# Ledger of designs, part 80: designed miniproteins, single chains, continued (4)

Each design is a single chain, and the fold is of that chain. pLDDT is the mean over its residues in the fold that is shown.

## One batch from the design tools (miniprotein)

Design m14774
Fold by ESMFold2-Fast:
Structure m14774 (fold): chain A 96 residues (1-96)
Amino acid sequence: MEERAKEFREKVKNAKTIDEIKSILEEARQYALQTSPEEARLILRAVGEGVREVAKKKTPEEQKKIMEIASELLREAVGALNDAHIQRELEEKLKK
């Protein structure tokens, strides 16, 4: 679980172009939606850290664009995870 989060963080941190960053963020989002909420939270946090690190190496204009792309994709992933968590809690209560 932590290994995958570290992998995504390093990929984002070492990305050279905005297109590479966007591609990695989309992969992380898709993986987060298919894994446990606990692992998804670790991945999204790690990806966010990687985005901040790579943005520091870019021009102010590129940094703004990177942050916009990252914020949108991470927001979508967080929203979907919250919905999945609510669904899981409801199902567990109905079985009791």
Scores: mean pLDDT 73

Design m14775
Fold by ESMFold2-Fast:
Structure m14775 (fold): chain A 102 residues (1-102)
Amino acid sequence: SMAEEAVRLGEEGLELARKSTNSEQAREAGLLAAEAGGLASNAAETSKSKEVNELSLRGGKLAVEAGVLAVRKSTDSESASSGTGGAISGIGAIFSAELGLK
Protein backbone atom coordinates (compact mmCIF):
# COMPACT_ATOMS: atom_id res chain seq x y z
CA SER A 1 0.00 0.00 0.00
CA MET A 2 1.04 3.65 -0.36
CA ALA A 3 1.08 4.08 3.43
CA GLU A 4 3.35 1.04 3.94
CA GLU A 5 5.66 2.29 1.15
CA ALA A 6 5.73 5.75 2.81
CA VAL A 7 6.95 4.17 6.08
CA ARG A 8 9.58 2.10 4.23
CA LEU A 9 10.92 5.12 2.28
CA GLY A 10 10.81 7.32 5.40
CA GLU A 11 12.85 4.79 7.40
CA GLU A 12 15.33 4.44 4.49
CA GLY A 13 15.61 8.23 4.12
CA LEU A 14 16.17 8.74 7.86
CA GLU A 15 18.86 6.03 7.97
CA LEU A 16 20.62 7.57 4.94
CA ALA A 17 20.39 11.07 6.48
CA ARG A 18 21.93 9.79 9.75
CA LYS A 19 24.84 8.15 7.88
CA SER A 20 25.36 10.96 5.34
CA THR A 21 28.82 12.58 5.26
CA ASN A 22 28.36 14.74 2.13
CA SER A 23 25.76 16.87 0.33
CA GLU A 24 25.05 14.22 -2.33
CA GLN A 25 23.97 11.68 0.31
CA ALA A 26 22.00 14.40 2.14
CA ARG A 27 20.21 15.27 -1.12
CA GLU A 28 19.32 11.59 -1.70
CA ALA A 29 17.97 11.35 1.88
CA GLY A 30 15.91 14.52 1.27
CA LEU A 31 14.44 13.06 -1.94
CA LEU A 32 13.45 9.86 -0.09
CA ALA A 33 11.85 12.00 2.65
CA ALA A 34 9.89 13.99 0.03
CA GLU A 35 8.61 10.79 -1.63
CA ALA A 36 7.67 9.32 1.78
CA GLY A 37 5.80 12.50 2.78
CA GLY A 38 3.95 12.64 -0.55
CA LEU A 39 2.88 8.98 -0.39
CA ALA A 40 1.80 9.33 3.26
CA SER A 41 -0.23 12.47 2.48
CA ASN A 42 -1.94 10.83 -0.54
CA ALA A 43 -2.75 7.68 1.47
CA ALA A 44 -4.27 9.72 4.34
CA GLU A 45 -6.30 11.94 1.97
CA THR A 46 -7.74 9.02 -0.04
CA SER A 47 -8.44 6.53 2.79
CA LYS A 48 -10.93 6.48 5.68
CA SER A 49 -9.14 3.41 7.13
CA LYS A 50 -7.81 3.84 10.67
CA GLU A 51 -4.93 1.43 9.88
CA VAL A 52 -3.92 3.39 6.75
CA ASN A 53 -4.09 6.71 8.63
CA GLU A 54 -1.95 5.32 11.49
CA LEU A 55 0.70 4.20 8.93
CA SER A 56 0.43 7.58 7.14
CA LEU A 57 1.01 9.37 10.46
CA ARG A 58 4.13 7.23 11.02
CA GLY A 59 5.35 7.87 7.44
CA GLY A 60 4.76 11.61 7.80
CA LYS A 61 6.70 11.77 11.08
CA LEU A 62 9.61 9.85 9.48
CA ALA A 63 9.54 12.20 6.45
CA VAL A 64 9.78 15.25 8.74
CA GLU A 65 12.68 13.79 10.76
CA ALA A 66 14.57 12.62 7.63
CA GLY A 67 13.92 15.92 5.80
CA VAL A 68 15.10 18.11 8.69
CA LEU A 69 18.23 15.98 9.18
CA ALA A 70 18.95 16.08 5.41
CA VAL A 71 18.83 19.90 5.56
CA ARG A 72 21.26 19.90 8.52
CA LYS A 73 23.69 17.57 6.68
CA SER A 74 23.61 19.58 3.41
CA THR A 75 26.17 22.29 2.50
CA ASP A 76 24.37 23.55 -0.64
CA SER A 77 20.92 25.01 -1.38
CA GLU A 78 19.88 22.17 -3.75
CA SER A 79 20.40 19.48 -1.08
CA ALA A 80 18.71 21.70 1.53
CA SER A 81 15.76 22.26 -0.83
CA SER A 82 15.03 18.52 -1.19
CA GLY A 83 15.17 18.02 2.59
CA THR A 84 12.87 21.02 3.12
CA GLY A 85 10.39 19.52 0.64
CA GLY A 86 10.43 16.26 2.60
CA ALA A 87 9.78 18.02 5.91
CA ILE A 88 6.90 20.09 4.49
CA SER A 89 5.29 17.04 2.83
CA GLY A 90 5.65 15.13 6.09
CA ILE A 91 3.87 17.89 8.05
CA GLY A 92 0.98 17.79 5.55
CA ALA A 93 0.77 14.00 5.93
CA ILE A 94 0.70 14.26 9.76
CA PHE A 95 -2.17 16.79 9.60
CA SER A 96 -4.21 14.74 7.09
CA ALA A 97 -3.66 11.48 9.03
CA GLU A 98 -4.62 13.06 12.40
CA LEU A 99 -7.86 14.38 10.84
CA GLY A 100 -8.54 10.89 9.42
CA LEU A 101 -8.14 9.39 12.90
CA LYS A 102 -10.86 11.65 14.43
Scores: mean pLDDT 85

Design m14776
Fold by ESMFold2-Fast:
Structure m14776 (fold): chain A 99 residues (1-99)
Amino acid sequence: MEEFEKLVEKLKEILGLSEDEARAALNPATVIRLAKEKGLPDEKIDELVELIKSTIEFDSPAVQAAFDEFIEEAKKLGPDLTLEQSRELARRAYERARA
């Protein structure tokens, strides 16, 4: 829990985002892109993704499944993933889960 808040603060500082923007952009796609840019190995990226996932309260198994699909798509794009694409993927995944 506290580590998640520290991660949010750190990403806000790195990305220069507001709290709301950081919460929207703090998603596995953005984390994967930033971590790959910094040269982190896939194992550490997976650990960060799982840590984020474990701190999120999902409304249903369907929402969690949507999150998993989002993670897999983000991994495929990897370092080529832009901030705009990351935000778009996050919005679509959450919209699909809420539908």
Scores: mean pLDDT 60

Design m14777
Fold by ESMFold2-Fast:
Structure m14777 (fold): chain A 86 residues (1-86)
Amino acid sequence: SSAARRQAEAERRLAELREELRAHQAAKSPEVSALILEEASLTVELIGKIVDVLTNGSEEARKEAEELQERVDALAAEAEAAKAAL
């Protein structure tokens, strides 16, 4: 299902963010590290909402998951812009 695919993608992204956070902490880039940490936190919330969609299939949970995905995508764009500015 699309929800199961989104869960797998979000879990993969969370693993990538953990690796990026370690690299930026070592590089002493606190601004970028903060953005990566925020994206990771929102991705955890997104995974929880996707699990709710898979468990109960509610339209409300689907809308909440879509809104969280948009927030994650926006924060990821901010993190990429911040990295490009370094």
Scores: mean pLDDT 81

Design m14778
Fold by ESMFold2-Fast:
Formats: C-alpha cells, structure tokens, sequence
Structure m14778 (fold): chain A 74 residues (1-74)
C-alpha cells in the first residue's frame, strides 16, 4: 500500500469508531490525504482538521496524531 492508502485506512477506521457522519468522515479523510501529499507538519495538519465542522478539538488532535504516527511508521 502507498503511504496515502495507509493513512486513509487508519483515519477511516478511527472515524468509524467515533461514529462520525459520512460527510465529516470524508472531510477528515480528504484533509489527511492532502496533508500527506503536501508533506504537512503535525501542527499544520491539526490546524486544517480544527477547521472541519462536526469534530471536537480533542478529536482533531487525535486525528493529527494518528496521521503523524502512520507517516513515521512508513
């Protein structure tokens, strides 16, 4: 799997576990994929996730940490 595919799979699973709406889940997935493609830092990923309606600041921090973790494991 590509790095983008690994990040997508991890983020999608976490969003499903949180019970996010389809629209919010897709927005988080799209933001995470774009962040990986653009080589964004943890802080830049977090800032973009915080702009997504339907997630809490704690959820945004957890998604940003998950993206960072998957990138570092690859």
Amino acid sequence: MSLVEKVRAAVERFAEDLGLSEETRQAVIDAAEKAVKEGLSYEEVLERLLSIPGITPVQAENFAALVDYVVKQS
Scores: mean pLDDT 83

Design m14779
Fold by ESMFold2-Fast:
Structure m14779 (fold): chain A 68 residues (1-68)
Amino acid sequence: MSAIGQAMRRALLNPTSVEAAESLVETLERQGLDEAARAAREAMERSTPNNRALDAVSAAARTIARQE
């Protein structure tokens, strides 16, 4: 929880950062949240540069909520 929360917070504070978005995807994969990681990565690839990390966080959060 805390590791994912920190990665999401970093991405929200750096909404244009590819590095922050990639760190979030890597953290999700390490925690076994493969579907959330894939959703985040797909959102990054389809996003504009200005919203890349924000779109990754949004996709990950929606996927996690669906699994609970």
Scores: mean pLDDT 76

Design m14780
Fold by ESMFold2-Fast:
Structure m14780 (fold): chain A 57 residues (1-57)
Amino acid sequence: GPAAARTGGLAAGHDGGVDPERMAELAVAGDAEGVYELTRAAGMTRESAERVAAGIG
């Protein structure tokens, strides 16, 4: 319900973490490039991001 829906971390640090909704959407769509870019933007290393993206494609 909206009255108790507090977003205590979302407005303060998107760059510090991957948005799980966006990640799930890209993964379901099979968008390996989008997953790669999202994880890289979140601070994941190139090697780790490539490994995650490879799991999608």
Scores: mean pLDDT 69

Design m14781
Fold by ESMFold2-Fast:
Structure m14781 (fold): chain A 74 residues (1-74)
Amino acid sequence: SFQQFQQQYDQLLQQISQGDINAYNQMIDIYRYMQNNPDMMNYMGYTPQDIQRGIRGVQGGINDQRRRQRRRQE
């Protein structure tokens, strides 16, 4: 349902704020799901351009976490 999807999205945002790297990958999957389901994208109040920006933002977060992990291994 739309409510369950929104709850999942909100939970992933909280997990990302806590530094859960797995949540970043799940957020990309959520954005891809919205691209394939226009009704869900409209329910969430996003446009295709918003989804593209969201994917790029999450990818940037993954790259930042990978840089931090490399510094901790040195």
Scores: mean pLDDT 75

Design m14782
Fold by ESMFold2-Fast:
Structure m14782 (fold): chain A 83 residues (1-83)
Amino acid sequence: DEVKKAIEFLEKIRKRAEEVSQRAENLGLHDVAEQARAAAELTKDLIEEIKKTGKVTPEQASRAVAAAILVVGLELEIEMAEK
């Protein structure tokens, strides 16, 4: 089920974004925290779009990948800032 897999993927990315936001706030990295919150909202909106349409378009799949790349980048920024 393409829709179910997409939603599960996006929910995992959203959770990671929320965790990154909290970690960034604890480190005083306000810009990273704001970007992480934006990523969480973006994934939330995309989940709602996919649930509403019952399908995943190539454009929506591209947005999902872009959100994942952003979250991974923010995770790396936090790891580097801890050093």
Scores: mean pLDDT 85

Design m14783
Fold by ESMFold2-Fast:
Structure m14783 (fold): chain A 84 residues (1-84)
Amino acid sequence: MAAAEEKAREILKEAEKIAEAILLSNGNKEVPKELAEWMSKIPLEKWRELGEKAEKLGAEGTAEEIKREAEEEAKRLIEEGKAA
């Protein structure tokens, strides 16, 4: 159970960082160096997917969608951990 809960927490933290980075980038604000370094570790495929969502939903809508998807995945992991 603990492993599933830790993974869920990691997914939520990652989604929060991605959402913050998208909002800061769209606002033409300087992205903190730590956040920029973390963003550079994100796979190119994921960046392309985020770009497509941003075109359709805007930065704020994309940030909300990322958080929602992370919550769904975190919930799934916790439920699977309980079922196993």
Scores: mean pLDDT 70

Design m14784
Fold by ESMFold2-Fast:
Structure m14784 (fold): chain A 76 residues (1-76)
Amino acid sequence: MKKEIEKLKKEGIEAAKKGDKKKVVEYLNKLLDLASEAVRAGDEETLEFAIKAIQEVKKAALEAGLEEAVKEALEL
């Protein structure tokens, strides 16, 4: 799982730098799914790693002006 989270984080940051709103939403949703799996598994270390990855992608997206993508992925 941690390897998958790292990959999705890197791809999400790259998508944000390219201004690819749809891919940013996609990678944030995939990271949220992995965070949910970590919660169900009771894996606190993997959950923390996923949360940090989500925060880094969010930061990159906000710096790129993709606030709407962040809102779409992270709001219920």
Scores: mean pLDDT 82

Design m14785
Fold by ESMFold2-Fast:
Structure m14785 (fold): chain A 70 residues (1-70)
Amino acid sequence: SLLEQLRQALLQGKAALEAGDWEKAQQLLQKAVEIASELGKEMDKNPSEEMKEGIEALIPLIQEFEAAKA
């Protein structure tokens, strides 16, 4: 699912940041943003409680990703 792909991209991005691979981290962040945008469009067409809950659960991962980048 798109939600699972987003989670994977964020996890891989976090690992890249921890390894100091900024180029890879930037690529994964861009991929995550693209997936999140696509997921948002899917929600607009077909609203879903599961998708809303999934996005809410991903917010902490995004926050951690940004904190690791700083």
Scores: mean pLDDT 71

Design m14786
Fold by ESMFold2-Fast:
Structure m14786 (fold): chain A 63 residues (1-63)
Amino acid sequence: MTAEQYRAMADRMEELARVAEKEGKPELAKQYRQASYWARGMAARLEGNEEEAKKYFDEAKKA
């Protein structure tokens, strides 16, 4: 996957998290947010931005 494809995936996961939260499914929303952060981290890593990648992976672990 390209960095652009990972960012598109992250945006979609964020949208799904928002929908899940509105439907009263907080655990599912958390899982989608974790996936979104991880995808953003992968995009940053592919672009050679390891420091930004680490920040996103840390957010994924906390969510």
Scores: mean pLDDT 84

Design m14787
Fold by ESMFold2-Fast:
Structure m14787 (fold): chain A 82 residues (1-82)
Amino acid sequence: MKLLEKLKEELKDGTLEDFAEAVSKRTGIPKEHILKAAKEVLGVEPDTPVSSLSLEDLEAILKKALELDIEEGIELIKEAVE
């Protein structure tokens, strides 16, 4: 996706935490979900350089982060409506 390629290039000298912050601001997915997804999928820490991750790695992280966001969204709906 053009967005991931752009973010990877813009954050070439940045860390995974910088990437998570940028994605969170653009998508509304919590930064914590993105960082948790990265740790679960690839075993990488927030200080990992973005340049060390492939575009496929970043895509896998975002797919997992979206799954976590959807799951938490469902729990929030249950809590609010019951």
Scores: mean pLDDT 76

Design m14788
Fold by ESMFold2-Fast:
Structure m14788 (fold): chain A 66 residues (1-66)
Amino acid sequence: IKAILQSHGISTADANTIATAVALALASGSAAAATALAQANVTAALTAQGLADKVAAVNAAVSAAL
């Protein structure tokens, strides 16, 4: 997940935060919650960085990786 986030322009700090939260959700056996958490956090981080035009592509790539 972190590599996908960074390849689309999310900062290393934001990518680490999102990837850690998603990994913890996946470790609990909650793939659906991990996907929802990833989409929400990716959308927020990209919008904050001015990369709102990349939200759809990044969310699709992250969801496919989960």
Scores: mean pLDDT 76

Design m14789
Fold by ESMFold2-Fast:
Structure m14789 (fold): chain A 79 residues (1-79)
Amino acid sequence: MAEEMAERAIASLREAGYEPDEEEKRLIREAAEAFAAGDRAAALRALRELALRVARKAGLSEEELAAIRAHFEARLAAA
């Protein structure tokens, strides 16, 4: 399941016009493995790192990056 979930996610990103790099693919697989294992906190940590990496590559400001971090911190506190 985890590998299938990761490949689906990568295919969806490509369909949206975004080609993930090898580190982003690693984070996607890590998140999928965590979701499959029921480890919500580990999945959210991997997704946070993925979101921050994509945002940095897109040239988002430190304030925007801080907002992304705060969003995931709130979700992690609930997990």
Scores: mean pLDDT 82

Design m14790
Fold by ESMFold2-Fast:
Structure m14790 (fold): chain A 95 residues (1-95)
Amino acid sequence: IKHIEEAIRSVEAAIEALRAGDVDGAIDHLLQAIAHLRQASLDYPEIKEKLKEIEEIVQKAIQALLAGDVESALKLAEEALEKLKELLKELKEKE
């Protein structure tokens, strides 16, 4: 669960950075979220496909930022955050 919680914190930090106009900081936080999602997929192979889906949403947010589309990046980051929070809730109900 720790890597999923760390991924949540990284995405939350990226959203705050975007709201502050810090695009470079947001990209760094989203890259950290991807690293934590990849570690989580090693801890929980049964949810690897769900983690991969969330990773793809985070990668799309990074691509939007590289294209200068902060509005789309923010929406994608918020979508990834909601999916991560739902996934964390499911895992806590099993343990």
Scores: mean pLDDT 85

Design m14791
Fold by ESMFold2-Fast:
Structure m14791 (fold): chain A 85 residues (1-85)
Amino acid sequence: SPRVEIGQTTLSTLSDEDLGLLIETERRENQGLADLYPDNSLLRRANELAERALELFRKGTPEDREQAIRLLSEGRDLRLKFLTG
């Protein structure tokens, strides 16, 4: 994607609505790529992390939100490695 990556610190400043929308968007994108490349270990891991981030975000605690942001960032890094490798 020609889009500039959003850093973890910037993600922590998003509203819950914006963060939730971003996590769901990344999950859908990662699922789509995993469906196209089912044997790719980076994409499988990225999809697992995005799904876990969404589960944690839905729990609604500040601690779960912080963990969701970390997992979202990790999944994005793995997807970027796939796209640039």
Scores: mean pLDDT 79

Design m14792
Fold by ESMFold2-Fast:
Structure m14792 (fold): chain A 81 residues (1-81)
Amino acid sequence: LQELIDQLNAGMDVIVAGEAAGWSPDEILAAVHAVVKDPRIRRIIEEAAEMAKEDREIGIGVLETALSATITALRNELKKK
């Protein structure tokens, strides 16, 4: 659980740093894909990549929202202990 949260936080850091540095959507998506190994999140990354081809902001926004929601859900599970 904590390992997955750490991977998701690394993915969020990549999105923030990539946007700040002016990276292309493809560069951001490739870097996030490299740090997040969970197959469910990888599907979301692939869907975001398709959206980013037509609309960069929508594609990146979907990925960022999915990662944030997953981190929040996992942190809430940890609070139960």
Scores: mean pLDDT 70

Design m14793
Fold by ESMFold2-Fast:
Structure m14793 (fold): chain A 80 residues (1-80)
Amino acid sequence: SPTVLIPADLRSLEDLEDLVRRLEKELGAKLLSITLVDTFNGRPIYEAEVELASGQRVLVRMLPGGMSIDQALDAARVID
C-alpha cells in the first residue's frame, strides 16, 4: 500500500515527537525516521515516518493549519 500523508498542525519538533509518542502508545505504531523536509518563515519543518500495527506506513508532516492532534490520531486509526 502507498505511504499515507497526515498533515498535522504542529509548531515544533517537540510537538511532533509528542504526537509520535501518542501513536506508539495508543496504536502500537513504530517510529522509523524523523527528517527535516522544509523550512518555512525561518522555522524547520519535520516529517516523521511511522509504521502502524497493521504494517501500513504513514508520514506525519508539520503543517500550520493542518489536522489537530486528535484528528491526526483518528486518521491514523482509520488508516490502520
Scores: mean pLDDT 88

Design m14794
Fold by ESMFold2-Fast:
Structure m14794 (fold): chain A 87 residues (1-87)
Amino acid sequence: MSVLEQLKNLIETFVEDLKANPDADKEREIALLARLLAGFFREERLSLEEARQIVDELLKWAKETLDEESYELVKEALERALEILEA
């Protein structure tokens, strides 16, 4: 399975879990997803440039596939993941 397909599956699982638990702390869940994504990029030994390219593809896919609320949460998590990698 490609890196992109693995990350899409992770994001879809995250979105489904949030929909199943609407009382969940969204800020905490976003922070957890951001750390998981950053950890995945580090484990795959991706450069910052490669990670940014993957994030751009994921954002495009999420915008076309997810509802607006889910897209905004995923976008914030992906942006925070890049910030974690830059630090």
Scores: mean pLDDT 83

Design m14795
Fold by ESMFold2-Fast:
Structure m14795 (fold): chain A 72 residues (1-72)
Amino acid sequence: MIEFSEEAIKLTLASYQGRLASDPSDERAKRVAELLKEGKIEKLSEEEKEYLRRVEQALKESQAVMAEMEAA
């Protein structure tokens, strides 16, 4: 079980909403956006969960860099 931060979910949702704005016929982006809005992360495919994991990792790396800059 992986718990995702609210910020990672919001960033991932925004990414898929941007994709839908470019291509409203993208059924995958529409489905993923709906699932993220409803908090149904468990219903995402493994590929979609991997993308969310990458967003979470990037967010944590960004937070770590900020913490190092403040500690210097």
Scores: mean pLDDT 75

Design m14796
Fold by ESMFold2-Fast:
Structure m14796 (fold): chain A 99 residues (1-99)
Amino acid sequence: MDRLEYIEMLLAGADAREIVFTLMRTILKKKIGVEANSEEEIIEAFVKADPSLSKEEVREIIEKLLEDARRARELAAARPEEFRAALEAEKERIRAALA
């Protein structure tokens, strides 16, 4: 998931769990070509990609990402205009980079 998609999900009021799992599924698909639909499938895919990680460590990463996403959702709900401005700025940054 890129920054544009992340800001759009926050503005749409997407659940923190939906945001985090969309991010993790996107990373798995883009980096290792694996689709994972459930939390357990995501955890197992990350452990298989990096055997130095335990399932417990992956769960701890998910919990931290969920807390971060909850805080970001609260900020987007409190200050949606600032997040809309950030979205437009990101679109212009992408346009400039493609020129």
Scores: mean pLDDT 77

Design m14797
Fold by ESMFold2-Fast:
Structure m14797 (fold): chain A 90 residues (1-90)
Amino acid sequence: SVEEKLEEIKKSTDPEAIAQIFAELLSDPSVTTEEKIKAVRIIAEKALESTDPKLKTFYKNLLLAAQSDAEIRGDEKLVETVKEELARLD
């Protein structure tokens, strides 16, 4: 379920596993914009909490990719949320 995938992202410390699950949530047409927003906020929190500059950059790049995908899909609410979360990381 979406809730199980969101909990897996929250609990995981494996950046590659996190990236894979995040990509799956963003590309799934059955996942709602609100659920995608929850995933975006989890990734942003991981970026904020990361003390490793490389890991912080990795999570920021996931958010930038999410913004591009949301723009292509015309998901304006998701685009706005990603931009707000990216601004928090500056």
Scores: mean pLDDT 87

Design m14798
Fold by ESMFold2-Fast:
Parts: sequence; structure tokens; C-alpha cells
Structure m14798 (fold): chain A 115 residues (1-115)
Amino acid sequence: SELVKILEEIAEIAIEIIKLGYKDEGLKVVENTFNDIIDYLKSKGDFDLAQEVEKLKDKMIDALKKGDFKGFLEAARKTGELLQKHYGDDKDLLLILEISLGIARIVLGVIKVSL
């Protein structure tokens, strides 16, 4: 699944940022990515799915705050599978995720240059 793969890549980047000591920046990558997904789903009138993604986002943020990287990755994968089921062929959602991945890579790159 293309959506699952991109969300797993973003999740792995967020974990790397946090492990480098930049917890707030890693959390913001996750919050911004999932808020953009939620806003997109609401724009499509899919309020039920948007609420389910919001609950998964909250679980992801709580897991990251506790250092539970396994729980975080499981919630990210579940979100990707849910999005793939309903929006797997949605090119606009794919573009939103590709932009979020690009931003996550830039954040990690800036941090690595600062080390």
C-alpha cells in the first residue's frame, strides 16, 4: 500500500528526530501530518473517518510522549491501512502525504546539519 508506506516513512523520520533529542520537532511532524489528513477528510465531508483519524493521532502523540515507539508505529500503520481502504486511489491525499514526507525530510536534514 502506497499510503501505508509513506506514513511508515514519516513515522520512522519522526522517531529518528526524537531519538536525536528533538522531541518537540518530532511531535510537530506527526501532529502536522495528521492534522493535514484530518482537514482533507473534513473537506471531503468524511467527518466519521476524520474523527477516527483524530483518535489515532491522539494515541500516536501519547505513545511518542511516553517513548512507546512500537505503539506509535502500530497506530501509524493502522491509520495508513484505514486511509488505503477508503482513499487508496485519491491522488490529492497522496500529494498531501508526499508533501508531509518532504517536510519531515527537511526537518531531519536541518537537525543533522546542526549536530
Scores: mean pLDDT 90

Design m14799
Fold by ESMFold2-Fast:
Structure m14799 (fold): chain A 99 residues (1-99)
Amino acid sequence: MSSTLLRFLTGTPEERIQVLVDLGLSEEEARKIVEAIEKAENDPKYRDEFLEARQDLLLDGGSPEALEKFREILTSIAPELKEAIDRGLEALVARDKAE
């Protein structure tokens, strides 16, 4: 697993924002996505599925099923961020494969 993917999945909010900014997202887009991640981690409606998808990505960063579940949960929480979420996750996967 790349250090970038590990920091995004397990880092502090500030580390997660920095990862997304380094991947080409604006600071505003990065903050809003990280807020959606924090909501997913703390909301009982999403928490169990989100933590499972995160664990699956930690074990297999190339899992299309885990990535899609992660994307679906974030897009459900913040549908207005769909384009930024899609772009950020695609850039993250591309970086992980390049490392």
Scores: mean pLDDT 80

Design m14800
Fold by ESMFold2-Fast:
Structure m14800 (fold): chain A 87 residues (1-87)
Amino acid sequence: AARLRTTWSAGGAGSAVALEDIPAGGVARVAAPGLAKGAEAGGAAVAPDGTLVGSGWGVGVSDDEADVTFNGAVPAGAAVGVSEVRG
């Protein structure tokens, strides 16, 4: 799994920055305190120029952790927003 520095709030949203290049279809594990195993998580990646370069969808793999798969390549240093999917 690709490396991501992230923060997460229970039942809400977190932010992350890519520490390495994540290829399209790549998976990053994010810390998600309070996210239950099996809960859905969504993400979006923004390049340093402000362009949306990919979306991510995933699921809690254990309590307080989620794996997010990105649809687009995410360069190191890109901003990644991650949130629990509600509804």
Scores: mean pLDDT 64

Design m14801
Fold by ESMFold2-Fast:
Structure m14801 (fold): chain A 56 residues (1-56)
Amino acid sequence: MSASPEVFEGGARAAGLMIVHGGMTREQAVEMLMKHGGMSREEAEEAVRRGVALYS
């Protein structure tokens, strides 16, 4: 797990918005955070979970 707190926070917010309001799937958001955010799958899944909770 190597993402800084600010990168994790930004990724979580972006993923949550894209899933809740943008129609993106959780798996698409996980892949996006891994590819562009440099997150592990575990980090990306946690960021998605927290982001969705924030905007649900």
Scores: mean pLDDT 79

Design m14802
Fold by ESMFold2-Fast:
Structure m14802 (fold): chain A 98 residues (1-98)
Amino acid sequence: MLEELRELLEKAERAILEGDDEKALEYIKEAAEIADKIAESEEEEQLKARLILGEIQIRLLRELLRRTPDPEERAELERRLAALEEERKKLEEELKKL
């Protein structure tokens, strides 16, 4: 499952770089479903899966923020980005304790 999640990360990253937001969102949704399945496994694998998913989401949000001119939409994306960056930091600290 982690290998499948990494493959989706690579596909999502490519879609983001190509400006295919719809495909990027599809890959992120699929990655989230895989991360949920990994949540039933060993804690270290759960944390790694959540970190991978968070990194994909952060990359997508940064690209959307760069292309979004609407101030209200930008504010929402900035809030989501900040929340994901804080979550990533907490997950990294938890992984260091294992």
Scores: mean pLDDT 78

Design m14803
Fold by ESMFold2-Fast:
Structure m14803 (fold): chain A 93 residues (1-93)
Amino acid sequence: MKEKLLDQEVVLGEKYGALVALKEIEENGKKYMEIEVQIRELSSSDKEPEIFKARVENLPLEEAKKIKEEIIKLLEKEDIEGAKKLLEEFSKK
């Protein structure tokens, strides 16, 4: 398996900090685009981030970038559930 980080962005809100990463995964001759979201509650003593990942086989980079931008917009509004739902919809493509 080969993993390549293509892009990442940090979103800092009032209640949450988030890291959004776009990765290219190559496994058994197949190529995947993966979007990973790591969310940490800033006021919590709990240091474990909540992690959501979705990957799609042979997805064009431009489409993956558009989905990442929409996730970032939702995270900037602290719409965590909306971001999760969008990531679930991504995995169905």
Scores: mean pLDDT 78

Design m14804
Fold by ESMFold2-Fast:
Structure m14804 (fold): chain A 87 residues (1-87)
Amino acid sequence: ALSLFTLDESKIEELEKQFKENGSITLEFEGNGKKVKLTISYDKETNTVIIKLETEDGEKAEFSLSAENTEEERKRLEELRETLLKV
């Protein structure tokens, strides 16, 4: 997992709200002494979530996830969790 950063809970909640209302968020923060730019956007035409990450060292990563497939997989995980809680 690309986990170079720790965010404050208050910032995470604000970002979730921005993404839910606007379909995109942009973050500039410092992780391990390096400046990082993270952009999360939603493309409605392709129904795709696009995550872009760029560090000041020139490292770049881009991930694309189908929103439909992600929602179906997450719903299945939630149903499994509910089934486990009933046992």
Scores: mean pLDDT 59

Design m14805
Fold by ESMFold2-Fast:
Structure m14805 (fold): chain A 81 residues (1-81)
Amino acid sequence: SGRAALEAVGRAAEAEAKEVGAEVKELAAAGKEAEARKLWAEFLAEAAERLAEAAEAAGDLELAARLREEAARYRAAAEAA
């Protein structure tokens, strides 16, 4: 079902977050705080965009709209870093 697909995309994003989070931690430990913030914000934007596409495919247009707004905010944060 579309809902199961949305949940699968969410679980994949959670697994990726662990890997990206480790890289962000290493960058921050190396004193590269701006790079760390940018990488994390870019990841969150991409994850939100993928979840929005899955939500739209599942017919959850309200969730898709919210996730696209979140993606836009994360994109702005990445550009400001």
Scores: mean pLDDT 85

Design m14806
Fold by ESMFold2-Fast:
Structure m14806 (fold): chain A 78 residues (1-78)
Amino acid sequence: KLIIVALRLSPEVRNSLSESERNEVVEKAVETLRALGVEAEKRGDGVLIRVRSEEEAERLRDAVESATGVKFEVIVVE
């Protein structure tokens, strides 16, 4: 069974970036995930993904952080 996970901008990043800058970073996160073959949907200050494990979500978060230069949280939704 796949779990649904949100990769959301960290609180510090959300407080330091404008709405436009947050949108740009989240779009780059979506592009990065899609390039890795991951189905990704933009949702507010984050991205929803379907993964097999929390460990997979953490690896994808690390890839997104490397590509964007900003910190993301992993939030398990389902």
Scores: mean pLDDT 85

Design m14807
Fold by ESMFold2-Fast:
Structure m14807 (fold): chain A 78 residues (1-78)
Amino acid sequence: SDDALLARIDSLSGQMLISAQMYRDGEISEEEFNLLYKQLLKEIEGLMAELSDTAKAIAFQKLKLTEATIEELKSEAK
């Protein structure tokens, strides 16, 4: 169902944010962060392909907000 796919996308987006926080805090390298981000984004894109058009629009808007937060966290990296 769309609800189950959206919940999984939210979980993966949360993992992206945690990875960005770890990078900001110096717990992982930029290379490690980029690899994790790429893997998680690929999974999110695969799930989004299975969503209805209305659910895709919601997921896309949420992903944009997540990416904006990631860019803020990256700007704070030490």
Scores: mean pLDDT 87

Design m14808
Fold by ESMFold2-Fast:
Structure m14808 (fold): chain A 78 residues (1-78)
Amino acid sequence: MADELYEKAKKLIEQARKAAEEGNVDEATSLIKQARDYARKAALELKETNPEEALKLMDEFYSEIAELQKLIAEARKK
């Protein structure tokens, strides 16, 4: 279900944040890619029943990814 896919995506984002903080850029990047795939699947399922909530969830999710990408860019400098 969409909720399960979105929870999976959020869990992957938390793992990506930890990897980025540890300086493991390759792992963080891989985890973000997986999280995007799960979030996209969740949004597609949710669009069928509640398109407005799907947009809101995706907006919040991409905002978190943008923050993580900044952390990864900073880790690459070290």
Scores: mean pLDDT 78

